# Ledger of designs, part 63: designed miniproteins, single chains, continued (5)

Each design is a single chain, and the fold is of that chain. pLDDT is the mean over its residues in the fold that is shown.

## One batch from the design tools (miniprotein)

Design m18319
Fold by ESMFold2-Fast:
Structure m18319 (fold): chain A 64 residues (1-64)
Amino acid sequence: MDPVELLSSLPGVGRALAERLVEHFGSLENILNASGEELLAVPGVGPERYHQLYPLLQELKKKL
């Protein structure tokens, strides 16, 4: 499974953000297990984007 393709399929997540998340954390597993503080540390992830992204990642984690 391509983590960039999977992440970019989420609402509000573009390819550039998906590639940045994979580059920052190294793997899909690391992204899904990241704390809120770690996600907010990613360039381009502000409080508003974090608020929308976090529940999508939690839902994705439940399906894997």
Scores: mean pLDDT 78

Design m18320
Fold by ESMFold2-Fast:
Structure m18320 (fold): chain A 57 residues (1-57)
Amino acid sequence: KKLPKSGITGDYDDIEKYSIKNPAAPDPRKPPPTEEERKKIRELAEKLGELVDEAGG
């Protein structure tokens, strides 16, 4: 097929949401997040928490 009407581009969120419905068969095509990415996410969360705490709520 040279250009089928099917083909998901830009709507990846829909695929992710749908795949969650079936956790019995996880998609190995999605590479697991690297250690570096996980660390960055944690640091960002900690910084946000610290900023909120320092702001004095």
Scores: mean pLDDT 59

Design m18321
Fold by ESMFold2-Fast:
Structure m18321 (fold): chain A 65 residues (1-65)
Amino acid sequence: SEEIKELEKEIEELEKKIEELKKELEEAKEKGDEEKALEIEEEIGILELKRAVLKLVLKKLKEKE
């Protein structure tokens, strides 16, 4: 299914973005940049929520065979 493939691709891209942001968060914390660290943590939280929603949609589509 094209729909399943597109969702899997979006989830993969979100996972890559989250991992990149986690590295940036570590760097911000090492530099003592508390403002940047908070901004990155908020962005990670939003993307993790989006990933969770897309994974639920993907699960439902796969359950329909």
Scores: mean pLDDT 85

Design m18322
Fold by ESMFold2-Fast:
Structure m18322 (fold): chain A 55 residues (1-55)
Amino acid sequence: MSPLERALAALGRLELTPEQRALADTIVALYRASTDPAERAALLSALEELVREAE
């Protein structure tokens, strides 16, 4: 399981506010569009932080 898949699975189990859902969707879209490993790592870190805040 990739780190992105793990983060998405965690978000799918959490009750997110509309603002948190919009932010998560934006980060995922940017991650999928990015080809830069450093940018992808930063976006994944932001998504994992959102998971921690939503817990």
Scores: mean pLDDT 80

Design m18323
Fold by ESMFold2-Fast:
Structure m18323 (fold): chain A 73 residues (1-73)
Amino acid sequence: SMSEEELLAETQLSLTLAKLAIARANNVPLSPEELQKMIKRLEEILENVELSPELREEIEELKAELEKELASL
């Protein structure tokens, strides 16, 4: 069973993915400030929450995608 902290991490991953997907679909770039906040939230999860290897990999990949988005601005 997923821990409460891991479930919250999965929820944050899903919300962040949805936000990025909506921005891309509407061709409206996320602000640098919002991207930085999203990256920081994922970093805090990776540092402080005990994650399954699968969930950790998904969060790390999303963080890399957000960092690429930020670098393209």
Scores: mean pLDDT 84

Design m18324
Fold by ESMFold2-Fast:
Parts: sequence; structure tokens; C-alpha cells
Structure m18324 (fold): chain A 100 residues (1-100)
Amino acid sequence: SMDDVYRQFQDQIDSILQRIGQIMRDVDDVQPDPDDRQRIMGIIQQSSQYMTQASTYMDQAMRSTDPRQQRRYYIQSQNYFSQSQQLVDDAQRMVDRMRS
């Protein structure tokens, strides 16, 4: 059901936000050069913006009474979530390389 999908998406959003927090702490620990720090911070900022948009569209889908409109909002939410997850994965890989 859509409710099950929304619950799973909320759990995934929370998981990604926790990962972002950990990446930020790791950046502070490793003290990378200014260019690398700026790049990671930029990726994290973009990811956070996409997560906010994903959450907004998910909320719109949940509140929609029209099944077609609900599906459109869900698809937009899914697209923003996927973009955000990819950016977090990219930032995590950059930090992991610095810690190795």
C-alpha cells in the first residue's frame, strides 16, 4: 500500500540524514584540504536540499485524494530521494578514501 511505501521512505530519509551527520563529523575529524572539504560540503548541502524536496512531495502524495496526482507526487519524491542517496554515497566514498 502507499502507506507502507511512505513509512519505508520516512525510515530511509531518517537513515540518510544520520549518514549525512556522520559524514560531517568524519570531515571534521580528517581535516581535508580546503578544496576537498568544500566539495564534500557542497555535495552534502545538495543532498539535504533533495531530501527536503523528496519529503515535501511525499507529504503531498499522502495528502492527495486523487490517485493520479498521488502517483505524480510519489514519482517526484522517489526521483529526489534517489538523487539525494546518490550524492550521499558519493560523499561517503570521498570521506572513506581520505580515512584509508
Scores: mean pLDDT 86

Design m18325
Fold by ESMFold2-Fast:
Order: C-alpha cells, then structure tokens, then sequence
Structure m18325 (fold): chain A 60 residues (1-60)
C-alpha cells in the first residue's frame, strides 16, 4: 500500500463509524484529492466500501 492508503486505512480502523472524504482529510492531514485517490485504490482492492450516504468504511 502507498503511504496515503495506509493512513486512510488506519483512520478508518480507529473510527467507530463511516467517515466522509472531508473527515478523512482532517484526520490524516492529507488533501481531499489525495484521500479520494487512496479510497478509489482501496475500494478496488476490496479493503473499503462506500456506504449508501456516501461515506467510507472498512469492507467486511
């Protein structure tokens, strides 16, 4: 995983709820664009999923 992908996963693992792109950017210190790119790659790997309300969480 890239450094950005690892930081996004760590933030989601520490969270007790699904997080938006903005919340992930705030928690990780990354830009929203960097977070969005990392989420796209993680989703393609099956490690995260998008919720019905547009947030992201760890895949089951």
Amino acid sequence: LSPAERRVLEALEAADRPLSVRELAERTGLSQATVSRALRRLEARGLVRRTADGRYELAP
Scores: mean pLDDT 86

Design m18326
Fold by ESMFold2-Fast:
Structure m18326 (fold): chain A 61 residues (1-61)
Amino acid sequence: MALSDEEALARVDELEARFERGEISPGEFAEEVLRIALEVPDEAVRDALLERATARLLAAE
């Protein structure tokens, strides 16, 4: 089932917060964001979510 842009953004925001708190590993964060992005039919929104995840992972190192 396709996610709305707003629902996908909200889920990624929650994952970013959990990652910042150290509740999930970098690998778990990347896998969950990819799963969310694959359910987003808008390619621009999907690409933006993946770019946000990459930026977060780079900032954590």
Scores: mean pLDDT 79

Design m18327
Fold by ESMFold2-Fast:
Structure m18327 (fold): chain A 96 residues (1-96)
Amino acid sequence: MSQEELDREILESVAPVLDELKEEVERLGKELLEAIKAGDKKKAAELVARLSGLYLELSMALRAAEALPDADPEVIEKLREAVELIDETFKEADKL
């Protein structure tokens, strides 16, 4: 019960801004790849830090949503897509 309450609080903090967070992930991911290709190590490091923070927050929200029996499937899908996008961006960055 205490864990379910915590999971609900985490999800309620993220779900209302999820579309904005997903758009930010897409923008930051593109900027990271461009910064690496340009050799801008300082900007790349700053973008990695920001994406890593978003990855942690979105991953925690995804786990919370998957643990809740009444979580909106569309919210779970959007969270999964955002987390997967960050993971794929880091994999692409590692190849550059």
Scores: mean pLDDT 84

Design m18328
Fold by ESMFold2-Fast:
Structure m18328 (fold): chain A 57 residues (1-57)
Amino acid sequence: MPSAAELAAEARRLLAEAAPLLSPEQRDTYERAIAEHADDPVTLRALIRELREVLAA
């Protein structure tokens, strides 16, 4: 299983890739969520899933 730090890094990478598809408000919301939950693997996996869905659309 990846560490919380690895999941947070993956989420930030996906957010950077998804940034052109997101409003500034959505981008700020995701950045804050990743930072606030940097030690929560469950929430980080949910954020990664959401960002992958954004990229797949």
Scores: mean pLDDT 83

Design m18329
Fold by ESMFold2-Fast:
Structure m18329 (fold): chain A 90 residues (1-90)
Amino acid sequence: ETLASAKQLLQANPNDADAYNALGIAYANQGNFASAVAAFKKALALDPSNANAYANLGLAYSNLGNSADATAAFNKALALNPNNNLAKAN
C-alpha cells in the first residue's frame, strides 16, 4: 500500500482496522518503523484477532532493533493463525 491509498481508506472509514494495517505497511515501506508500530497498534486496538497486523508489528519492531517485542508479536500472530507465513519466517 502507498501512504496516500492507506489514508484514503481511513477517510472512508476512520475505525477500519485493515486501513490502519495498510497505513502501517506504507510507513514501513518508507522506513518509518516508529510510525508503522503506532499504526499497527491502532489496527490491533480495533481488531485484536488480526494475525497479519501482529506479524507486521513484529517486522517493524525487528527493524527498530526491539527483538523482545518482535518475538512477542510474532508469537501472538502464530497463536491467532499458525499458518501465518510472515510470523513463521521470523
Scores: mean pLDDT 80

Design m18330
Fold by ESMFold2-Fast:
Structure m18330 (fold): chain A 51 residues (1-51)
Amino acid sequence: SLLDRLTPREMAVLALLAQGKTYQEIGDILRVSIRTVESHKASILRKLGLT
C-alpha cells in the first residue's frame, strides 16, 4: 500500500493527525519541534502523491 512508503515516524505523525491532534500536541507527544512535525507532514504528502 502507499502507507508502506512511510517511515515509522511518519506513520506516527499521520496517525496523530488522523486523531485530530494539532502540530503542537504532536510535537509534545513525539518530543520534536512543531517545525519537525510540519516537515514530516510535507514528506508524507509527497510520498503519498497528495502534492
Scores: mean pLDDT 82

Design m18331
Fold by ESMFold2-Fast:
Structure m18331 (fold): chain A 55 residues (1-55)
Amino acid sequence: MEWEEARRFARELMERAGLPFDEALLEPVGAKSPVAAAVGALLRAIGDAIDAEIA
């Protein structure tokens, strides 16, 4: 339940930021904990998107 909620939360934030959402980003990070995984995956996705847009 926490994992599904965290995944949904990350998806919503990515959409609001206008960034692409990739579920694969949540899988590797999700190995530790649902909450930490969602936050880590979101931060990583944002960072990667910024780098791609700047570069």
Scores: mean pLDDT 60

Design m18332
Fold by ESMFold2-Fast:
Structure m18332 (fold): chain A 82 residues (1-82)
Amino acid sequence: MAEEVEEVKALGKEGVNEDIIRKLIRYLLESPHPEVQVAAAKALGEIGDKELARIPLERAVTESKHPEVQKAAEEALKKIDA
């Protein structure tokens, strides 16, 4: 869990490419750990890719069982929509 959070944070710093964005989307939607999902949402918000990230972030807001993940995804959507 902690190792995966640090990996997700590192991906957000490696620069923008489609493979990194898709890996972050996978962590956001498929990770069993809410801390990893929160880190992925924040990284997607910082990257700001509206085309790839918008729909996965909207899904996290509506489908996540974890309030912290929903909040992080909402904040990321606000960043990419600005």
Scores: mean pLDDT 77

Design m18333
Fold by ESMFold2-Fast:
Structure m18333 (fold): chain A 70 residues (1-70)
Amino acid sequence: TEADELIRQGRQAIKEGKYEEAIELYEKAIELDPNNVSALINLAEALAKQGKFEESEKYLEEAIEKAKEL
């Protein structure tokens, strides 16, 4: 899906140290598929790498909640 492609691009941005770009790509993936647990987990990881630990934890909690409904 388009969301899966954005997640792949975000992972590449992470490898290149482009954390802000990765965050934007993952946020776009979540806009397209709000229940995409993978996108939420990857967004949380990118936020943590940027030092945004509070936001990271919030998205991890959201991912856990959505995963329970699957």
Scores: mean pLDDT 83

Design m18334
Fold by ESMFold2-Fast:
Formats: structure tokens, sequence, C-alpha cells
Structure m18334 (fold): chain A 90 residues (1-90)
């Protein structure tokens, strides 16, 4: 159905938004950005990851776990929140 295709496309876009924000989070932490900027990036990344996880798509969940693993060395708390969101949606 069109709705299923739209939801799948929405989840894919949410994953890409989360990926972009997590890469910016890594860059901003390395550059010593302000705590408020870091918190804004963390919050936005968690939001998009959580929305993507709500799709219930196993491929989306596995990609979110991969993104969590990639950011764990820089931000273990954000990584753990994203990983748990992915696991809960399965």
Amino acid sequence: SGLEADLRASAAQDVENARYLLEKLKEMKEKGASPSRIAALQTAAILYATMAALSGDPEVAEELKRLADEVEGVDPDTANIIRKAAEKAL
C-alpha cells in the first residue's frame, strides 16, 4: 500500500537524519563545541533514531545499532539510548 511505502521512506529519511546528526556530534565534540550545541545535536539524533525505530523494520533497527556502535567511542550515553530504542522496536 501507499502508506507502507511512505512509512518505509520516512524511516529511511529518519535514519539518514540521525546519521548526519551523529557525524556532526562527533565533529563538534572533537572541536570542543559548547555543551548546549552538543546537547542539541544529541537530542535531535536521538529523536530521529527513535522515530526510525518505531517503523519496526529489522533492517532499520540493525542500521541504528551500527550507528550506535560508530558513535560509542565519542558519546557512549547517546549510543546506548539509540541502541535501546532499536532493540525495543524489534
Scores: mean pLDDT 85

Design m18335
Fold by ESMFold2-Fast:
Structure m18335 (fold): chain A 80 residues (1-80)
Amino acid sequence: SMPSVKKLLEENEERLKKLEEKAEKLELSEEEKKELEEIKRLLEEAKRLYEEGTLSNQVAAALLAIGVEIDLELLEKKLE
């Protein structure tokens, strides 16, 4: 079964927090810093869409949250 949009957003928030904590211990490139900033902005946008409560906005929030999850996984892999 697909996770709920709310659960996906909560999981992305926790992953982002852990990644930010890891990033503080690393010397990030300017590209990696911009990628992290973009992920933060996209997650915030997904949360706003979800809170707006329309079906179309919840679908948009779900798709954006999936994109954030992929971007988090890619950045996590780069920072290994």
Scores: mean pLDDT 83

Design m18336
Fold by ESMFold2-Fast:
Structure m18336 (fold): chain A 73 residues (1-73)
Amino acid sequence: SEEEVKKAVEEIIKELKDYAKTLSPEQRAYVEATIKRIKELAEYLVKQGFPSEKIIKYIKNLAKKAKEDAEKL
């Protein structure tokens, strides 16, 4: 459901914001850009009729990769 996607997005964004507090300014900017992309992607995929389970999996994977990429900055 759209509600499940919304809840997952809120939880992921909270995790990323908490993580960003421990980072350098450059790394924080990257994480904040990723948060914006996650919000936009989730809204887009819901509008396209993608299953909630697949949307949640995609945004979780995007968040995980963003944390890994931020560590390389």
Scores: mean pLDDT 85

Design m18337
Fold by ESMFold2-Fast:
Parts: C-alpha cells; sequence; structure tokens
Structure m18337 (fold): chain A 91 residues (1-91)
C-alpha cells in the first residue's frame, strides 16, 4: 500500500539520521540515546504520518541538544534536518 511504502521511507530516513548522530556524537550518550529512542518509536508507529511526526519531533530535540553541546556538529545538524524534510515530503 502507499502508506506502507511511505512508512518504510520514513523509517529508513530515521535510521540514517540515527547513524549520523552516533558517528558524530560518539561521547554524548544522551544524544545517542535520544536518536536511538526516536528510531525505535518511529519503527513502532502504525502509520506513515505518525512515523514522520515522531521523527520530526525527535530530530528537532537532537538538533537542539547538538547545537547546545557540540560546536562541531553543524554538518550533522544540517544532514539530520535534510532527512527530516525528506520524511515530511514522503507522507
Amino acid sequence: SADKAARARVIAYTQLAAGLVKKSAKDNEEVIQKAEETARRTEAAKTAADAARIFLEGAKEVQEMLAKEDPSAEKTIKEVEALAEKAKAAV
């Protein structure tokens, strides 16, 4: 179904974003935990719209944490933002 395909795309973008955060924020356990929790909640979502909403909310929180704690994370913040926009467009 169209919703199943859209949900799979949102999950894929969320997993890519979590991987980028883990690679960038190696020593920041709180940020890594937030990214992993967002990925798990997105995978558990029953609809593409719910998955996208969960990812957008989690991406915003991760971006705010990285901006506050890591001045070197600008590239990762922009890449996560781009993936969140793709997830929004997929729904």
Scores: mean pLDDT 84

Design m18338
Fold by ESMFold2-Fast:
Structure m18338 (fold): chain A 75 residues (1-75)
Amino acid sequence: SELDKRAQELLERLYELREEAVKLNAPGSVLDMIDLGITMVNEALKETDEKVKQEMIDQAEQIAELVEKRLEQLK
């Protein structure tokens, strides 16, 4: 489905952000946020209710945006 494609792309982005965070020696709180996002995307991929799945993906995207902003500040 389109939601599953979006979730897979988001999962790849979150893993890339995790590698960037490690390279930048980001605080553990940033790594925790990324790990929360990864967990949320993996749970969304198992979700059968499309509305709940959409909400979980949207929340994980918000986490990715916040992480990107925090990593920009560490450069």
Scores: mean pLDDT 88

Design m18339
Fold by ESMFold2-Fast:
Structure m18339 (fold): chain A 60 residues (1-60)
Amino acid sequence: SSMDERLRKQSEEDLKNIVDLTIENQDLSEEQKKEIKELYEKEKEDRIKEAVDYNRKLLS
């Protein structure tokens, strides 16, 4: 549904922004920043799925 599509896109953008801001604030090396971003990219699908599933339960 369009609502689920918007929720997924918004959640992805929010997670990316949080990660980017966190990395910038910690003065990490470029190598460490890359590792953190890769880790979050692997986890983001699971987190987005959980958010979508939770909202579906509230609507049902």
Scores: mean pLDDT 70

Design m18341
Fold by ESMFold2-Fast:
Structure m18341 (fold): chain A 81 residues (1-81)
Amino acid sequence: VSELELRAAVLEIHAAVMITVSKRLIERGVNVEEAKKVLELSERALELARKALEDPERAEELLEEAERLLREAEEILKKAE
């Protein structure tokens, strides 16, 4: 397993967890506005992490963008009580 493959896998799993959490919050009517934004950011991060494995020349850029989006999603969830 390469460093890039491991990094992409971790980001894909993290994004999938964030998607699941945000969908659950939306269905429960808890912090719906924040949860919708987290869902959008996490879905985009998941796509970028997957594309990184398919496009080795752009992998670093795609993984950095995915990491940035997930950091934004985490900050939104942290502020949501």
Scores: mean pLDDT 85

Design m18342
Fold by ESMFold2-Fast:
Structure m18342 (fold): chain A 91 residues (1-91)
Amino acid sequence: MYDFEEAEEFSKLSLEEQKERMEKNPSPTLKFELEVQASLETMKGTVYEKAGDYEEAAKEYKEAARLYEIAGDKESAEILKQKAEELEKKA
């Protein structure tokens, strides 16, 4: 079941509120959408990194990490946060 209204309302919440909502009222649809978006941001980060645009790559990896954290994938979030920090040192 797909709920456009739920996804749009969720995207307007703060990072903290989004994490609380996913923990208290987990939505498989929202989790899937967050993981898909996080994957796309990770791909964008990889493209910028290969182009030598470390500042933009770090921004994309930070957004991907945020989305994975909200989705409950703490391991992927931590890996991407570390990668973004390493790239910021090169920028």
Scores: mean pLDDT 76

Design m18344
Fold by ESMFold2-Fast:
Structure m18344 (fold): chain A 83 residues (1-83)
Amino acid sequence: AAAEAAARRRLAEALAFQEEFLRLSKQDLPADRRAALIAEATALGRETQALLDRAHTLSEEEIRALLEEGKAARAARRAAAAA
């Protein structure tokens, strides 16, 4: 169903964002770049937290597949925004 596809896409993008956020948070980023990441995390809010809680019940294979889907979706959005 369309709702299930939308939920899967949101979970995939949330997982990819979490990985990107954790990776970048370990880097010494400029204050403006750090503020932008925090703003994006805040905008995702409780929905992202709820989706990530669900991810803890998934197999490693399922998590890997979702992460790849989410990374691809985020990359496509960045490319579209840059064009």
Scores: mean pLDDT 70

Design m18345
Fold by ESMFold2-Fast:
Structure m18345 (fold): chain A 60 residues (1-60)
Amino acid sequence: MSTLTVNTDDLQKSQRAAEAAEKAAPGARAEALDGKVVIRSDGSATSFTAAALSAIGEGL
């Protein structure tokens, strides 16, 4: 199990980042919180990396 936390400006950006992460890696689960997103995956390192990069892109 892999976990990554990404900071965001607000809950709206967290929601967008979570949706982007799950779209990029179907096996990943993302939790949108006020000011941050927590991404969890039981998948491969490659799929987790794709989810993480998508979430970071939305958080920028």
Scores: mean pLDDT 71

Design m18346
Fold by ESMFold2-Fast:
Structure m18346 (fold): chain A 65 residues (1-65)
Amino acid sequence: SAEDYVKEAERALHRGEYDKAIELFKKAIEVDPSKEKYYRALILHAEALKNQDVEKFKEARKLEE
């Protein structure tokens, strides 16, 4: 079900597997298009978390020269 994809995506986010989470939210849209707006919000959240991790990585590398 769409809810099963959302739960798996949330678990992927907890593990830092952002691309996997985004794909799972896209599958949720395919199963339940009536909630597309909600799932798109979750995708944006996953993308924001991914971008935050990239910025942390760049900052850590600056500190190491």
Scores: mean pLDDT 78

Design m18347
Fold by ESMFold2-Fast:
Structure m18347 (fold): chain A 73 residues (1-73)
Amino acid sequence: SEAEERIRRLLEEAREAAEKAKAAEDPRVRTAYTIAAIGALLEALLIAQKAGDEEAVKEAIALGKELGLGITV
């Protein structure tokens, strides 16, 4: 579905942005990529929750923990 494709793309964007943040030596660049990673992850989570996709919700939460984005419930 379109929702599944959008979730997959957003989780990929979150991973890429988080990796760029880790590699960044400039704190401003690091902050920008960290914000981008959090934004993509939260959008994926919201779409997954609205779609009732429990596996995608679980994947998004697990990714947030894996990437150290401070998402504690």
Scores: mean pLDDT 83

Design m18348
Fold by ESMFold2-Fast:
Structure m18348 (fold): chain A 70 residues (1-70)
Amino acid sequence: MYTEEQIKEAEKIVEKYMKDNNIKLTDEQRKKLIEGILKTFDMIGPAVPPELREELRKKEIEKIFEDFLK
């Protein structure tokens, strides 16, 4: 289960992506992106050193958006 804070953070990332790329997403597309970001938070969690965690999360999120645009 994801916390409300994690969900809001993922939603904020998707909203920023939409604004930066001037893209209109469907509700289903938005949900899929949010789920991908939340899975990234799960995979790259507290067990990863903080410095590496931030870099890996950024790379994974960028890859999710790139795969979505293909």
Scores: mean pLDDT 76

Design m18349
Fold by ESMFold2-Fast:
Structure m18349 (fold): chain A 88 residues (1-88)
Amino acid sequence: KLSATYTPEVDLTIKGIEYEGKLLKGVVDGQEFTPENLPEVPAKAGKKVGIGVEVPEGTDPSKIKLIVEVDGKEVEIPGSKFENLVIE
């Protein structure tokens, strides 16, 4: 399990969590994500969001990505931008 926070630099919508091309199960700001159920979670510039993800054993956190939408464009936020990163 991975826990982190992320603070957007711009207003965006979080649409998924990905590792090596695969959608993961997780929670962002209290909203549950699965590969079958992808809620759209608005995030405001400068406002911290909580992230919790079910990750495979041996996962490299730098390869985890948030799939977000900014001005109608899909963008990937790399796990290297996550704060307070803890793997259990």
Scores: mean pLDDT 80

Design m18350
Fold by ESMFold2-Fast:
Structure m18350 (fold): chain A 60 residues (1-60)
Amino acid sequence: MEEAEKKVKEAITALRNGDYDTAIKLAEEALKIDPNNKLAKGILRAAYDHKGELEKAGEI
């Protein structure tokens, strides 16, 4: 859905700026709209990995 794609793009921008908490929030919102969105799952995993939460990253 277009709404999920918009959230994913915003989450990527947050990741690039080092704002991992915002990236996590936006990626979770995208997954609520489209639970099978692989990009949103990838963003969540990357953000948790950058925060040192490897176990959470592995769950995604």
Scores: mean pLDDT 77

Design m18351
Fold by ESMFold2-Fast:
Structure m18351 (fold): chain A 71 residues (1-71)
Amino acid sequence: REPTPQQLLEAAQTLVEKAKKSTDPELALQLLEEALDLADRAIKLSTDPELIEKAEKVRKEALELIERVRK
């Protein structure tokens, strides 16, 4: 059964929060990359502009965190 865009967004948010709490940069990167994939899927599957906006914010936050961990 395919997850809904709302479920994908909630999963992406959860992974970003777990990455923020992680002391392991390798694990944090893995969680953030997975959060990006889930957020991208939520955007692709959704026709709700409000959900798309929330997913885009999660995607931007994950990208910023990846950049900080890589520096």
Scores: mean pLDDT 83

Design m18352
Fold by ESMFold2-Fast:
Structure m18352 (fold): chain A 68 residues (1-68)
Amino acid sequence: MFSPETQQVMMEMGEVMGEMLRSTPEQQRELIEEMKKKVEEIKDPESKEVGDMMIKQMESRMKAREAA
């Protein structure tokens, strides 16, 4: 199971993903950039890998919206 620190990152990322469902494309870009900055500061490999994965999911949602 993930460490408590990684679980906290997952919870925070999950909340941001939920917020993105109600956000404009501009707000979604801001949320993704904010999360990227936080993930880059993570020194724990496990937490960073999880954060990177979630950011990629957010970016994929934005690309799908832009392509539609």
Scores: mean pLDDT 74

Design m18354
Fold by ESMFold2-Fast:
Structure m18354 (fold): chain A 74 residues (1-74)
Amino acid sequence: SKSELDELIKKGLELFEEALKEKDPEEAKKLGEESIKLLELPLKLRALPEEEVPKLKELIEKVRKKLEEHLKKM
């Protein structure tokens, strides 16, 4: 359902925010990996309308870049 997909995206973004605030590099990496897994889950379930797929892929790429920048600064 849309509500379940919205919750997965919300949870993924919450873990992303936690990863950016985390001071331990190993923990930040784990939080970031879990964030990406949750954000990718709607794509794996093939439950999104085809027109929404590019938008979620773009969001995931932005999250990946921010996580890479954060980990490089640690």
Scores: mean pLDDT 83

Design m18355
Fold by ESMFold2-Fast:
Structure m18355 (fold): chain A 70 residues (1-70)
Amino acid sequence: SLLEKAEELREKGNEEMSELIEKNASKEELIKKIEKLKKEVVPLLEQVDEEKAKEFEEILDDQIEKIKKG
């Protein structure tokens, strides 16, 4: 299902993000990874659950903002 695909992409993205954090990746690299997750996952979630898509997008946008601020 689209929901399962979205969950798999989110889990993989979270693992990749953890690896970037562990190796002290730049803020730019972290932001790019989150933006890629947003572009790949949000459209899939929107097709099955618009509310969950909106919540997920807001969480990712908040994470990007926090990384930018330090």
Scores: mean pLDDT 81

Design m18356
Fold by ESMFold2-Fast:
Structure m18356 (fold): chain A 59 residues (1-59)
Amino acid sequence: MKLSKEEFEILVELAEKNPGLKEALKGKNDKEKAEEVKKILEENGATIEDAKKLLESLA
């Protein structure tokens, strides 16, 4: 997986800030969380920019 540091941080933060994702990914390390969140986004036709917007809405 080719993720920039910024993309990786966005995916990990989304996994930690979203209650459903936090529970679903419990026990996984940050790399596994980032990969799983990216997979979920791709399956839903969403992008890293969509993930960033979701994080901004949680602040």
Scores: mean pLDDT 76

